# Designed miniproteins, single chains, continued (3): the designs that were tried, part 100

Each design is a single chain, and the fold is of that chain. pLDDT is the mean over its residues in the fold that is shown.

## One batch from the design tools (miniprotein)

Design m11471
Fold by ESMFold2-Fast:
Structure m11471 (fold): chain A 74 residues (1-74)
Amino acid sequence: SIIQDINSQFHLIMAGGEVYVAQRAVQRNPDLAAQIAQSAIDFLDSQYSQLPSSLHSRADSIRQEAQQVLQRAQ
């Protein structure tokens, strides 16, 4: 439904925002950045099967960016 699609888009916007914060924090506070990035991955994984197929590419992109933050936080 339109309402479910709006809700899904909002969730992806929020997850993307968390990853953006983690990307900005990783050089100064890698532990915090890793925690935020892992939280975003866990959230995306929990919601993935409920997302419309049209949003899967965006979810995959956000998840990949979060994984890159985890690699940089090592």
Scores: mean pLDDT 86

Design m11472
Fold by ESMFold2-Fast:
Structure m11472 (fold): chain A 65 residues (1-65)
Amino acid sequence: EEARKRAEKIVDEWLKKNPNVKVTDEERQELVEIAERILKETGGKASDEEIVQRAVAELLRRRKE
């Protein structure tokens, strides 16, 4: 619950800083799910920047499959 809200904030802030990046609702949901997983796995020790970079990298890898 807390991790989900934090993941949403991290993803939305990154998208706000990158307004030319277009993502679908499904892609946004996927980014949030990846970011939430990373937050839980790292016990909150990773920075917001590290979390979003990892989530975006994973989404891009999935797109290249």
Scores: mean pLDDT 78

Design m11473
Fold by ESMFold2-Fast:
Parts: sequence; structure tokens; C-alpha cells
Structure m11473 (fold): chain A 94 residues (1-94)
Amino acid sequence: SEKEKEIKENLEKLKENVEKENEYSKKLLELAPKTGEVTRKGLEEGKKLGEKRGEVVEEAGRKAFEVAKEEFENGSKHGMEAIKNAVDSTVLRK
């Protein structure tokens, strides 16, 4: 559950960065009729935003993998405990 909270936080950061990238794309379209310095500055900002987005995606992916692995391990443990309880119950009733 705590790792699920971290995943949710990382996904919210990813969404925020995607929204900022979309806003930047809209600003570029508004500036498209202008040339020179404005276009160059826009490209520099886009590169920085893309780099930040990449970092958040990598972090979110890593956390998602950790949660999936833990759920697999917990599922295996719960399954084995259920089997043991069923066996013990059967033996006690014989």
C-alpha cells in the first residue's frame, strides 16, 4: 500500500510534466509565425522539459515494477498459507 502511494505520486508527477509539455507545445504554435531568437528559446525549453519527463517516466516504471514484484511474492505467500491451513484442517478432522 505504501509503494502503491509512491506509484500514484510518480504517476501524478508524470501527468503534470505531460500537461506542461502540452502547454509548451501550445505556446510554440502561438509563436510559430515568429522567427529567430523566439524559436531557438522555444526549442531549448522543449529539450529541458523532455529531459525532465524522461526522468519521471523512468522513476514511475521502476516503482511499478517493485510493486508488481511485491504483489507476486505476497500472492505466493498467501497461496501457500491457504494450502497449509486446508491440509491442517483436513488432518485434524481425520
Scores: mean pLDDT 55

Design m11474
Fold by ESMFold2-Fast:
Structure m11474 (fold): chain A 71 residues (1-71)
Amino acid sequence: IEILAKAIRDGLRVAGVSEEEIEKLVKEIVEAIEKKDEEGIREAAKRLAEATGIPEDEESIADALLEIAKK
């Protein structure tokens, strides 16, 4: 989970997202994964895609996060 959080922080920082927004988004993603909340994971994936400016990646991000949550 720490490796995933770091990758997300680094990616969002490169995309120009503020540190406050990065921490909020990382917290939302980690919480959804730990709770195995499919709806929360999909919402987090949507926010990630919006923050990076690539909305077409929403489905791929959601699938990847759901796979991590199953472990």
Scores: mean pLDDT 72

Design m11475
Fold by ESMFold2-Fast:
Structure m11475 (fold): chain A 74 residues (1-74)
Amino acid sequence: SELEKRLEELAKQLEAIQQKVREGKATPQDLEEMRRLVDEFVELLRQIYGDDVADQVRAHLDRLLELLEELVKK
């Protein structure tokens, strides 16, 4: 479906930013973009799989974003 294709595209974009973080090349702008992509990803999960799945994934991703922001700030 179109929603599943968009979900796959967002996952690939998130993976690209995660790779930049692993390489120590991520900027505050990359983290801002990652936060935006996470919001869109969770909203699509809500549409496809419902609130319970979306809320669980959101909680997990929000914790990861907080850790990544702390790592980039140094």
Scores: mean pLDDT 80

Design m11476
Fold by ESMFold2-Fast:
Structure m11476 (fold): chain A 68 residues (1-68)
Amino acid sequence: MEVIKSIEESLKKIEENKDYEVAEKVVKNYEENKENIEKLKKENKDEDMQKVLKKVEEFVKKLKELLE
């Protein structure tokens, strides 16, 4: 799945380059859109979309850890 691979590659690149500004922007955008993401999780029954949303949540969690 291309989206999941792109998320994993983005995380690795941010961690390796220590791009704190990019990490901060991604976390901020996620938090601002959190209600929309939660609605999408509740309404969407597509298994692939559920996997993507779980991967995005994991990605943001790791970025928050990097910013601490």
Scores: mean pLDDT 77

Design m11477
Fold by ESMFold2-Fast:
Structure m11477 (fold): chain A 72 residues (1-72)
Amino acid sequence: SGAEDAARAGRQAARAGAAGDSAGASTMGYHINKEGTGEAARYGRLAAEAGQAGDAAASSRYGKLAFIAGEK
């Protein structure tokens, strides 16, 4: 389901962002199957950028927004 895929991608994006893996975070954002893929991907990228900057709170917040964007 789109909600399940979005939740998984959002969690992985937040984890990748915290580890400084921007490519992984962006890829997870794009993994969402449903409409809103662009918005979810954008949040995934923001999570990765925040993680690289050492802002764990922002990284987690954007990761959460990525999975919410994929929910119907």
Scores: mean pLDDT 60

Design m11478
Fold by ESMFold2-Fast:
Formats: structure tokens, C-alpha cells, sequence
Structure m11478 (fold): chain A 74 residues (1-74)
């Protein structure tokens, strides 16, 4: 769990940096982290498709697509 969580978070941060050209501020990073944690808490032992949803939600959150991130989180 923790290693997968950190990998998802790092990927979202890297994608934000590459797409936007700037590091996410502390609030944005905290928001991404909160969304990832919420999904991981819900999906303990969940199938592989939940990991893809988690990554997509993190990306949507990083890009400011909060409604899409909420939908993906379910």
C-alpha cells in the first residue's frame, strides 16, 4: 500500500511539473495526497482497475479537474 501510494503521488507530481512547468504548491500537493489516501483506504485489496482509477484521479486533481477527480474516486 504505502509504496504504491508514494509511487502514485510521485507520478502525479512529476506529471504536473512536466505539464505545467512548475511544482505544485503545498495546498495542491496536500489535495492530491488526500485524494490518493481516500481511494487507498476504500480499496484495500481492491482489483487492479482501482489502481488505474486512483492514478487517473490523482492526475485529474493535479490538473485542477476536481469534479473529474471526485467522480473517479467515487
Amino acid sequence: MDAQFQAALQRAVDDHRQAIGEEPDEETLKSIETQIRAVFARTHGAPATEKERLQAAAMAETLGRLDEAARLRE
Scores: mean pLDDT 63

Design m11479
Fold by ESMFold2-Fast:
Structure m11479 (fold): chain A 74 residues (1-74)
Amino acid sequence: SAEELIRELERAKAELRALMKHTDLSGVQAATAGILIAAGDFVAEQVRRNPEDEQAIEDLRLELEQIRAFIEEL
């Protein structure tokens, strides 16, 4: 559901923020993390405005996958 995807995004963002706090990231890594969090927030807002928008839901899945992939590379 859209609500579960938003919860998963919030968990991934929290994990990324925790890694930013406890890991010595390069300036490029820190900037990339900030961009990914901002992009995630933007797509989540689109889904919240219209939770039946299948395209917005797919965009949210892709952003969640990008955040998770970035975390795996840290």
Scores: mean pLDDT 86

Design m11480
Fold by ESMFold2-Fast:
Structure m11480 (fold): chain A 68 residues (1-68)
Amino acid sequence: SLEEAIEAAIKYIETKDQDSLYQFEQLAVELMRAGKVEEATELLRIVEAYDKGEISKEEAIKKIRELG
């Protein structure tokens, strides 16, 4: 679900744990398969921007919460 993907994304942003990133990516794929392509794509984009240092942790979490 979108809620589960949001929770997984926030957990990865807070921990930087690669296993958390993998779980988030799996949930994003499930969202795409469920037809929630826009939501999944935006979540992936926010997480990637944070991982590249383009946005702060606080900005990333705020943007992700705005999706749910």
Scores: mean pLDDT 85

Design m11481
Fold by ESMFold2-Fast:
Parts: C-alpha cells; sequence; structure tokens
Structure m11481 (fold): chain A 67 residues (1-67)
C-alpha cells in the first residue's frame, strides 16, 4: 500500500527532524485523503524550514513508489 509506506516515511522524518506532532497529524490526514497533495504539502513545509535534502528525499521516495 503506497499510502501506508508514505505515512511511515513521513513519520520517520518527522521524528528525526523534531517536527511538531500537530504538524505531523495534519500532514498524515492530508496523505490519507490525497497522497499527492499530502506529499506536496510536506515537501513545501520542509523547504520552508530549510530541510531541502529531506524534501528531495521525500520527492524521490514518492516517485519511486509510483513506478
Amino acid sequence: DIKEKVIEYVEQYAKMLGIEEEVLKKIIELIKNDIKKGVEEFVKYLKEKGYDEAAENLEGFYENLLK
């Protein structure tokens, strides 16, 4: 399940980067409703926070799941 893998990946990165639980919950709910939109919003959030490498890693992970 692509959705479950994306959620697991997002949770791992949120834990590593110390992202607030409320932000994580919001992103997970977005992913549950629309995977692409949820991924795009988290990528945007990471870039705004200066986590450019994490954003690129998430984009690459998601693209690989679509193959």
Scores: mean pLDDT 83

Design m11482
Fold by ESMFold2-Fast:
Structure m11482 (fold): chain A 64 residues (1-64)
Amino acid sequence: SSSQISSLQSTISDLQQRISDLDDMLDRARAGELDPSLVPSIEDAKADAQKQLADAQTQLNSLK
């Protein structure tokens, strides 16, 4: 449905933004602007967001 497509597009956009924000946080950690002990948690969050993005893209592609 158009509602499902719109919802998936919104989810994809949000996940892409979150991945971008997490990449920024990792860059800041490498620059010494963030506690390096947070890096594993940020990497886990990024991996989760990437999985959710792949799942959402697969769902969107299944809509004819």
Scores: mean pLDDT 86

Design m11483
Fold by ESMFold2-Fast:
Structure m11483 (fold): chain A 99 residues (1-99)
Amino acid sequence: SREEKVRQVRALLKQATEDIEARLESLKRNFDEERLKEMLKGQKETAERHGDEETVKALDNAIENLTLSEIEKAYKTILEAVRRYLLEKYGISEGELRG
């Protein structure tokens, strides 16, 4: 049912949000610059393979500036891309997700 699909998308988005929030909290506690750059480069390569130009640009800004603020922006862009992907994959609208 559409209600089941909405519930599944909400659960997946909640998990993705919690995973990213946990990663950001970890980075605030232990800012390893070199390890972080390699992780961000890997995420950029994945975004490039998927043709996600907005996420690529956000990750480039994070790699070049390497501040928590720019990293938070990049991860927020990733979350919005995940949201769009799930809505399209499950065939539900933004309005259905918000209801």
Scores: mean pLDDT 80

Design m11484
Fold by ESMFold2-Fast:
Structure m11484 (fold): chain A 82 residues (1-82)
Amino acid sequence: GAADDIISQLETLSSQESNPAAKGAISNAKLSLEDVVSSHGTSAIPGVVDGLKEALAQESNPDIKTAVSKALSAIESSLSKS
């Protein structure tokens, strides 16, 4: 399903990231998505997207900004195909 596709994409992005802070940001996005989906179902994914957009707006580290932007793009791309 869409959630599994998103989680798979986030795992791929995390495995390709060499910066520990950026890798942590992608991993946290994945864990938050897994927790929200397991607790509230796939209808709660838009809430995760909003949270990531909010975090991105407040982030000053360029590597973390890039990583969060990639995670957000992966989530939004998977949702647009569902």
Scores: mean pLDDT 77

Design m11485
Fold by ESMFold2-Fast:
Structure m11485 (fold): chain A 90 residues (1-90)
Amino acid sequence: SSAIQAMADQIRAVMAQMSPDQLAIALQRIRDTMRDQMTPAQIAQINQAIALAQQGNRDAAIDQFVQAARTMTVDQQRRIYMIIRITRRQ
């Protein structure tokens, strides 16, 4: 879906402006807030993205998470986008 790809690209753009610490916090908030809406595979990808962010590997963390986000619905992606935007401002 073009809408899913467009939202995933917007998520990537905001994440690219965040520090590794901000990424780790945002990804943990996404996981904890949306756990019941995610598949085990999506949870595993987010956990890997958190580990990469904690290691300071921003680019790998973003790539791993955006891959997971592309498997989600547009409504899930919009919620993720809001969590990321709020975390970046704090």
Scores: mean pLDDT 89

Design m11486
Fold by ESMFold2-Fast:
Structure m11486 (fold): chain A 66 residues (1-66)
Amino acid sequence: DRVIAFIKEQLAIAGLPVPSDAELLARIKELARGIKEAGLEEKVEKILAETPDERLREVLREIYEI
């Protein structure tokens, strides 16, 4: 739920409508799968190591550790 919570918070801060947890989860899983299939996970790991924001780092770990 860390990914969903983070995205909802960012949408609320931006004043945008917040979709359901199920919709966000489905979109995140689809994106994560596409990145893995494209062989981009190593680049994501490098970006994760360089990410200063702890919350964003945790969100990225959650997406790619599943």
Scores: mean pLDDT 65

Design m11487
Fold by ESMFold2-Fast:
Structure m11487 (fold): chain A 114 residues (1-114)
Amino acid sequence: EEEKLEELRKAIDEYVASLQAGDNAKALEAGRRAVELYESLSDEQKEKLTLDEYMRILLAYVHLGELKKAIEVAEEIVKRDLTPVERVEARSFLRYLANLTGEKEFEELADKLK
């Protein structure tokens, strides 16, 4: 429900703030909470998430070393009805993750956002 979305957004904000502060331990803790909350969402609730929120969840999975789950979230991003600007943004981010992780699947997904 709305409470889960609010808690997820708070966890994402804490994750981002911890990364900016260089507090890796707090970032991993907040990131883990964010991905757990994301996994508990219904499909209808997930549709309410912005591209920016999806990209932060994706980054949290990568940061936690959960590369398979990160790829699953990236596939969900590619399936969304994105605006032209959002497609460029998502493509750039997926290419960044491909370089960061060495995972070819991020590069392949970025290419689908032509």
Scores: mean pLDDT 86

Design m11488
Fold by ESMFold2-Fast:
Formats: sequence, structure tokens, C-alpha cells
Structure m11488 (fold): chain A 118 residues (1-118)
Amino acid sequence: MERVEEARRRLVENAQRLAEVAKDHPLIKGAAQALADNARRGDVEGTAKSLHALAYALYELAKEHPSVREELQKIADELIKAADELLKNRDDPEGVARALERMTEALQRAIEALEKAK
């Protein structure tokens, strides 16, 4: 299960960093912290719920920032897809690892978008 453990570790690290850069965005910070906590615990259902909460927070932020709206919406859509993949593949370690890796990529794009929006 080494690939899943590494993917989970990277997801936790990026979720923690997202919470840090989102200090001025309480909904994103809260959702990112919940994601880090659920992923650290290996809670598949909690991780998926945290991703939906994070996607919602990004959709709300997109309404307030027209210049990055399309990018934020695209990231939010990708997080929802990753959550669905995680739930669909929960009994398949390779599928779980791919979903976690996709989540990490989406979080990295969210961090970049938030840093540019400052």
C-alpha cells in the first residue's frame, strides 16, 4: 500500500499549505483543514465530504473574483470529480492512489490561484 500512503501524505501536506495561504478566506481555510484531518485519518467518506466543502468554498470565492473565476470553477469541478473517483474506487488501492494524486494536483492549482489573487 506504499503508493496510497505516499499519495495520502502529499495530499495532507498540500491541504495544510492551502489552509495556510487561505488565511484570509475562512471557508477555504476551514475546508482545507478538514481535508487534511480526514486524509490523515484515512477517512475516505470524510475526505470526499471535505473536497465537496472545498469546491463549494472555491465556487463562492469565484463569484467575488471575476479575473480568476473560470480557473477557480475548473479547480472546484476537478475536486468534485476526484471525490467521486475516490468513493467509486475505495476498494481498489490503485484507484484510490490515482484519486488522491489528482486531488493533490488540484490543490496545488488552488494554492497558485490564491497566491495570484493577493
Scores: mean pLDDT 85

Design m11489
Fold by ESMFold2-Fast:
Structure m11489 (fold): chain A 86 residues (1-86)
Amino acid sequence: SEDKEEEELLEELKKLYETHPVKEAAEIAAEKLGITDEAERRALVYSLLLLDENSEVSKIIKEAKEKNKPEEGKKKIEELVKKIEE
């Protein structure tokens, strides 16, 4: 099932995130998946940050939702990802 393959991937990504810095975890995941495109690598960083409910991304999303300021939340997430992409 496609759903099971996605769940297995998310579980593996979560484990990498728990044991490695986000940038390193994203690079390891990209190598395992054969991803060479920079946009897809960026998507992996976003996915890893979303797996942790206590992550800065999760906190930004929650705050933006509570304050009804989605554009402010988007800007903060973009700044966070840009720092990780260094």
Scores: mean pLDDT 68

Design m11490
Fold by ESMFold2-Fast:
Structure m11490 (fold): chain A 113 residues (1-113)
Amino acid sequence: MSKEEIEREIKKLEEKIKRSTDDREKAKAYAKLAVLYAELGELEKAKEYLRKALELDPNLPMLLPARAAVLILEGQLEKARELIKEAKEKYGDDPEVSELVRRAESLLERALQ
């Protein structure tokens, strides 16, 4: 995904959060924002949105790839790999989790170059 495409997706998610009254939908949007900001290399924003998602729904499956994305930026690549593996094993049939797993795997591959 290009930087411009990531930035457009961020704006759409921020607007969705403003309009939503559902904590689970907000938590999903925050988890996606954490991954997108991680793809932009913005560690502090990625951590902020990960924290917001965790506060709203600590059991949200999307938190596994979102935490992995933050760990990749922090240089904790083996812990990130473990969370990606867990997400694939437990939630591989969930399309929203699978989308974030693919993004985290791409981020991990770039970090290993």
Scores: mean pLDDT 88

Design m11491
Fold by ESMFold2-Fast:
Structure m11491 (fold): chain A 79 residues (1-79)
Amino acid sequence: SKAKEEIINLLEKELPRLSPGGQRALEKVIEAVKEGKSFSEIQRMLADEIERLRKEDPEAAAEVERVFLKIQLIYNILK
């Protein structure tokens, strides 16, 4: 779908700009999207990763949350 393609392109573009913790989290999301996980599953995975990172790596948590908001916007426009 167009939404899936645009989300993958966004994630790949954002990846090199993130901290190591943010990159690891985003790589998991890219794999899930490529595997055909539903948006609901991707959204849950991102929420869980953000909560985990808030305790371990607050910088990575903020980065992943910013990317998550962009993903939600793309999905809502292109659904």
Scores: mean pLDDT 81

Design m11492
Fold by ESMFold2-Fast:
Structure m11492 (fold): chain A 71 residues (1-71)
Amino acid sequence: MEAFLEVEYDPERGTVTLRVYDKEGNLLAELTSGTGGGEVGDAYVELVRYLEEKGIRLSPEEVELPAEPAA
């Protein structure tokens, strides 16, 4: 099954919402995370595990994580 990751950043709340949809636009999974201390990475790992357990795979190109902050 082909799935699409949508990343929504809310600067007013300092949160990132990760949503996964199928080709028909059905919401498969949703996780909201803070932007501090690896929270986005942890939420992403949890989301991927959940999808793999259900037999759903994200293509590497559909999983665009924000770049690390400049040093």
Scores: mean pLDDT 69

Design m11493
Fold by ESMFold2-Fast:
Structure m11493 (fold): chain A 92 residues (1-92)
Amino acid sequence: SPEHEALRAELLALAGQIADPAVRQELIDLIREFFAALEAGDWLAATKSMLRIMALFTEERLRARQAGDDARVAQLDAINKRVTELLQRLLA
């Protein structure tokens, strides 16, 4: 679906904004696994990947807060909101 391709591209672009290369790569792999699970109709695998994606973005926000980077916290709050909106749209 062109809509699914656009949503996948946006999720990958959001993952690309994560500074830690190991976390970024895990997010990219999980996004790929999430879309593969959706294509296979594997709702359990899709939900597991979704929850892990959300957890990793939340952990990055907590790291930014621990570092006292208020500007990065605000940026990650916007990213987390958009990630949640995209994932909810894909599971509807």
Scores: mean pLDDT 87

Design m11494
Fold by ESMFold2-Fast:
Structure m11494 (fold): chain A 71 residues (1-71)
Amino acid sequence: SEEERQRALDELVAEFKAELEKNPDMTEEEIRRLLARHVRKADELFNGDPSFVAEAARRLAELAREYLKKR
């Protein structure tokens, strides 16, 4: 269902945010690698659904940018 997919997306985003917060000394390269891994997880999780994968990539990239701005 869309509700289950939305929850899965929110959980993936929350996991990425928690990983960034646990590792405040991550380099930009490490953050980029973490972002790429989570985008791949989204692709697998949503069976390549382009709308959900794009939304996940957008939200994950937004968090990565916010994290880098705070440093």
Scores: mean pLDDT 82

Design m11495
Fold by ESMFold2-Fast:
Structure m11495 (fold): chain A 66 residues (1-66)
Amino acid sequence: MSEEQKKAGEELVEASKAGDADKAAEYAQRMVELGAPLEDILKAIKEGYEAGGQEAARAAVVAASE
C-alpha cells in the first residue's frame, strides 16, 4: 500500500475509536479513491469495530460499499 493509503486506514481506525462516524465514512471513501485493496479497507474497519467504534465502523462499511 502507498503511504497515503496507510494514513487513510490509520485515520479511519482513529475516527472509529473516537466514535466519529462521519470521519470514519470519509476516510473509508478516501481509501477507495486511493485504490486501496478491499481487504485492507475491511481490515481497518474491523480494527475500529473491535476497538469499540461499532457505529463509526458501520458507517465506514456503508461508505466503502458505495
Scores: mean pLDDT 78

Design m11496
Fold by ESMFold2-Fast:
Structure m11496 (fold): chain A 55 residues (1-55)
Amino acid sequence: SPANNDPNNSSIEALKEKLNLPDDFDLDLQVLSKDTKEYLTLREIIVKGHRVDLS
C-alpha cells in the first residue's frame, strides 16, 4: 500500500536518520514504542537537534 499505515515505523526511520544510525542498526521497536516515556523523551531530544546515546 502507498499509505503511511504505520506511524510508529515512520518514527523509527526518522529516529535512525536523526541519530545518524545505519539502516541495519538493531533498534528494539518495543523499547522505542510511542507509548513508552523513553521514546517520547528521545523524540524530544532529537527534535531539539541533540544526539543521544541509546545505550
Scores: mean pLDDT 51

Design m11497
Fold by ESMFold2-Fast:
Structure m11497 (fold): chain A 99 residues (1-99)
Amino acid sequence: DESERQRLAQAARNAAELLRKLAEKLEKENTEENKELAELLRELAEKAEELARLYEEDYEEAEKREKELAEEYEKEKAEKIEKVVAVMKPEAEAEYAAA
């Protein structure tokens, strides 16, 4: 429904902002692993922002893009996404507590 579309769009925007903040923090730590994770986080943030716009403008295209992102996630989940999730929780908690 329309309320669900708005909720999904807002959640995607919130995710994009969080991912960008985490990418900036990882880039400051000057490790090769953190640079790779920061790049992945920036890519995910861009995809999340695009998905948010699609939820508002074209829900059918949003569903298609969501499926494509799920397929991309499946290819990377064992190596990159799980590392991103592990970094995301402690860093997000620190950022939230500092706010």
Scores: mean pLDDT 70

Design m11498
Fold by ESMFold2-Fast:
Structure m11498 (fold): chain A 62 residues (1-62)
Amino acid sequence: SEEQKVEQLVELVKKLIDLGYTKEQIRAFADRALAHLRAQGVSDEAVEKARELVDKIIEEAE
């Protein structure tokens, strides 16, 4: 489901933070992952919400 794909992306972003990747590296990864989700037919609304969630997680990690 779209919700599962978004959840998997969020969990992967959290893992990258734990591994010590920089905000820039994580955002670059997230941009590529979100583009991949869009290409797989995930809705624009779900992709935008996922981007906002990822940005919030990255901000809260510092």
Scores: mean pLDDT 81

Design m11499
Fold by ESMFold2-Fast:
Structure m11499 (fold): chain A 69 residues (1-69)
Amino acid sequence: SMSELEQLMKETVRRLDAARSREEVLAVLKQGVDQISSLPGASQDQRDQAFLELGRRAQAKLAELDRAE
């Protein structure tokens, strides 16, 4: 359901924000994508939008880590 997808998105974004390295960002992103892909009842459009948002958030976090280095 969308509420399950929204909860998973929120948790994944929280983990992305807490990541301390590029390796952690990529691991969190991979886990989030895998979990979203496995959600029953989600449409492809819903998954595509979630993937775009996670990708955007991961890119922002990677840029933040790059600036801190």
Scores: mean pLDDT 84

Design m11500
Fold by ESMFold2-Fast:
Structure m11500 (fold): chain A 109 residues (1-109)
Amino acid sequence: SSEIERAGQKLLEAAQRGDLEEARRAIRELIEEVKKSTDPESVKKAMDALIQALMAALQRGDLEMARLILRALEEVARLAVKQGFISELEADIYVGIARIIVGVLELLS
């Protein structure tokens, strides 16, 4: 949905700036739109947006932002599995990538 794309863009911009308050708002909007979604592609776009924001946090060395985004991705992945939009394996891949990124940041901080 256009709302998921908009929330995802807001989250990426917040992660690039290190704006935790704006990131929390964008995550809330993204999760609400995922809960309303009837389209698996929209949910996958939300997960991709979270990974992009997480990569921005990694580039900044922003561990607090990265942990916030990881928790959001875990919630979105659980919702997507519950809705039947992705498999548990797909969810494990997304969450696994995010956990590796956060783990690298924890070792460097």
Scores: mean pLDDT 88

Design m11501
Fold by ESMFold2-Fast:
Structure m11501 (fold): chain A 68 residues (1-68)
Amino acid sequence: SEARDREAAAVADQIRAEHPEWSGAEIGEAAAKALGYELTEEQRAVLREIADKLIEIGDEFEAELKAK
């Protein structure tokens, strides 16, 4: 549900405000724990793949910005 996703985002934003030094992955993990979500091994694997892809996209974007 979009409403639940927004609530999860609000919790993540609150954690980010309390811990500005934390990575997005650490904030996401803390938010999931705060909301009582139990992550399966499959869900953890998917999140790692998403995190790896986001890092790759970030690196490509940084490389393009430095090339211009």
Scores: mean pLDDT 67

Design m11502
Fold by ESMFold2-Fast:
Structure m11502 (fold): chain A 93 residues (1-93)
Amino acid sequence: DDKVLEEAAKEIARLVQEGKAAGVIDEEMFRAVLEMMREVGRLYAAGHPDAVELAKEAVKTVKEAVKLAKAGDHEKALALLREMTERLRAALA
């Protein structure tokens, strides 16, 4: 549903802005979030039955990544985002 995707995108944008305001999101983390959201969009375009649930998990992933980055664990934050991107790609296999 386009509304769920729109709501997920808005929430992720809010989380990214909060992380940027805290000084913990750089260009690399922002790019990782964009790559993840591109794969969420691919699942929706394909009509994947888990697209809604995976979009919700993507929101949770960004929230946890921002939390980790605020704790100083930038490496783990990036890994978490990249792992979610790989999981989203695997769902289309």
Scores: mean pLDDT 84

Design m11503
Fold by ESMFold2-Fast:
Structure m11503 (fold): chain A 85 residues (1-85)
Amino acid sequence: SEEEELLKKLAELSQKDAEIVRRLHRTTDPAERARLRAELEKIGKEQLELSKKLNHPAVKTEEEYKAGFERELAWIDAELARRAA
């Protein structure tokens, strides 16, 4: 099925992601690091689009996850302050 093909592609992208991350930890060349980061960003965008098509939760970066968490905490703090007034 098309869903099975999308799942296989997502698995392949996840494997490539892991390989690029491993290579980033092993290289000290700034030019190579820049290329690997650009490739990782491209793969991440494709993974996100496939996850949307499969109705799976979006795979977020640690930074996006932290930003979401910080926004939620700020909202909670604001609500608590509003209720205390």
Scores: mean pLDDT 69

Design m11504
Fold by ESMFold2-Fast:
Structure m11504 (fold): chain A 70 residues (1-70)
Amino acid sequence: ASTVELVFAHEKERLGLPEDLTLEEFEAIVRKARELLNQGKSDEEIIAELEKMGLTREQAERLIAGLKSG
């Protein structure tokens, strides 16, 4: 398996993401979150955008925390 597939599987388990979430959808979500963080958007604004992409508030908060820590 590719490194990307292994990282994706680990992140899905760690963040409690839906098992049916595709790698392409996950990459789009991560890219959107990073773009908004780089634009200086608040956590609340980023959460709202990620919820539109199918994440729960808790999943969005965990993803934001992970991106800020990594």
Scores: mean pLDDT 76

Design m11505
Fold by ESMFold2-Fast:
Structure m11505 (fold): chain A 87 residues (1-87)
Amino acid sequence: MSELEKVIEELKKLLEEIGEKTGKPEEMRALIEQFLEALKAGDLDKAEQILLEALMMLASSPNVSEEEYNEFAKRLEELWKRLLEAI
């Protein structure tokens, strides 16, 4: 598996975890599909917007602490940076 494929898989897993944490797994599944489509099209601006939408969903959840939000945001930023380096 390439580094790009590994990072995409890790991002998918992180987004799925966010969906479960927020109680919106179906909405997150739709965002994951849009994210993968944006990456396939080379639309990095759209892909980043989708990741920001996932973070906004996390931030709006009453079940997520500020500390948990910060850890998810950090993990997502690190994976996004790795993805950009792998492209």
Scores: mean pLDDT 85

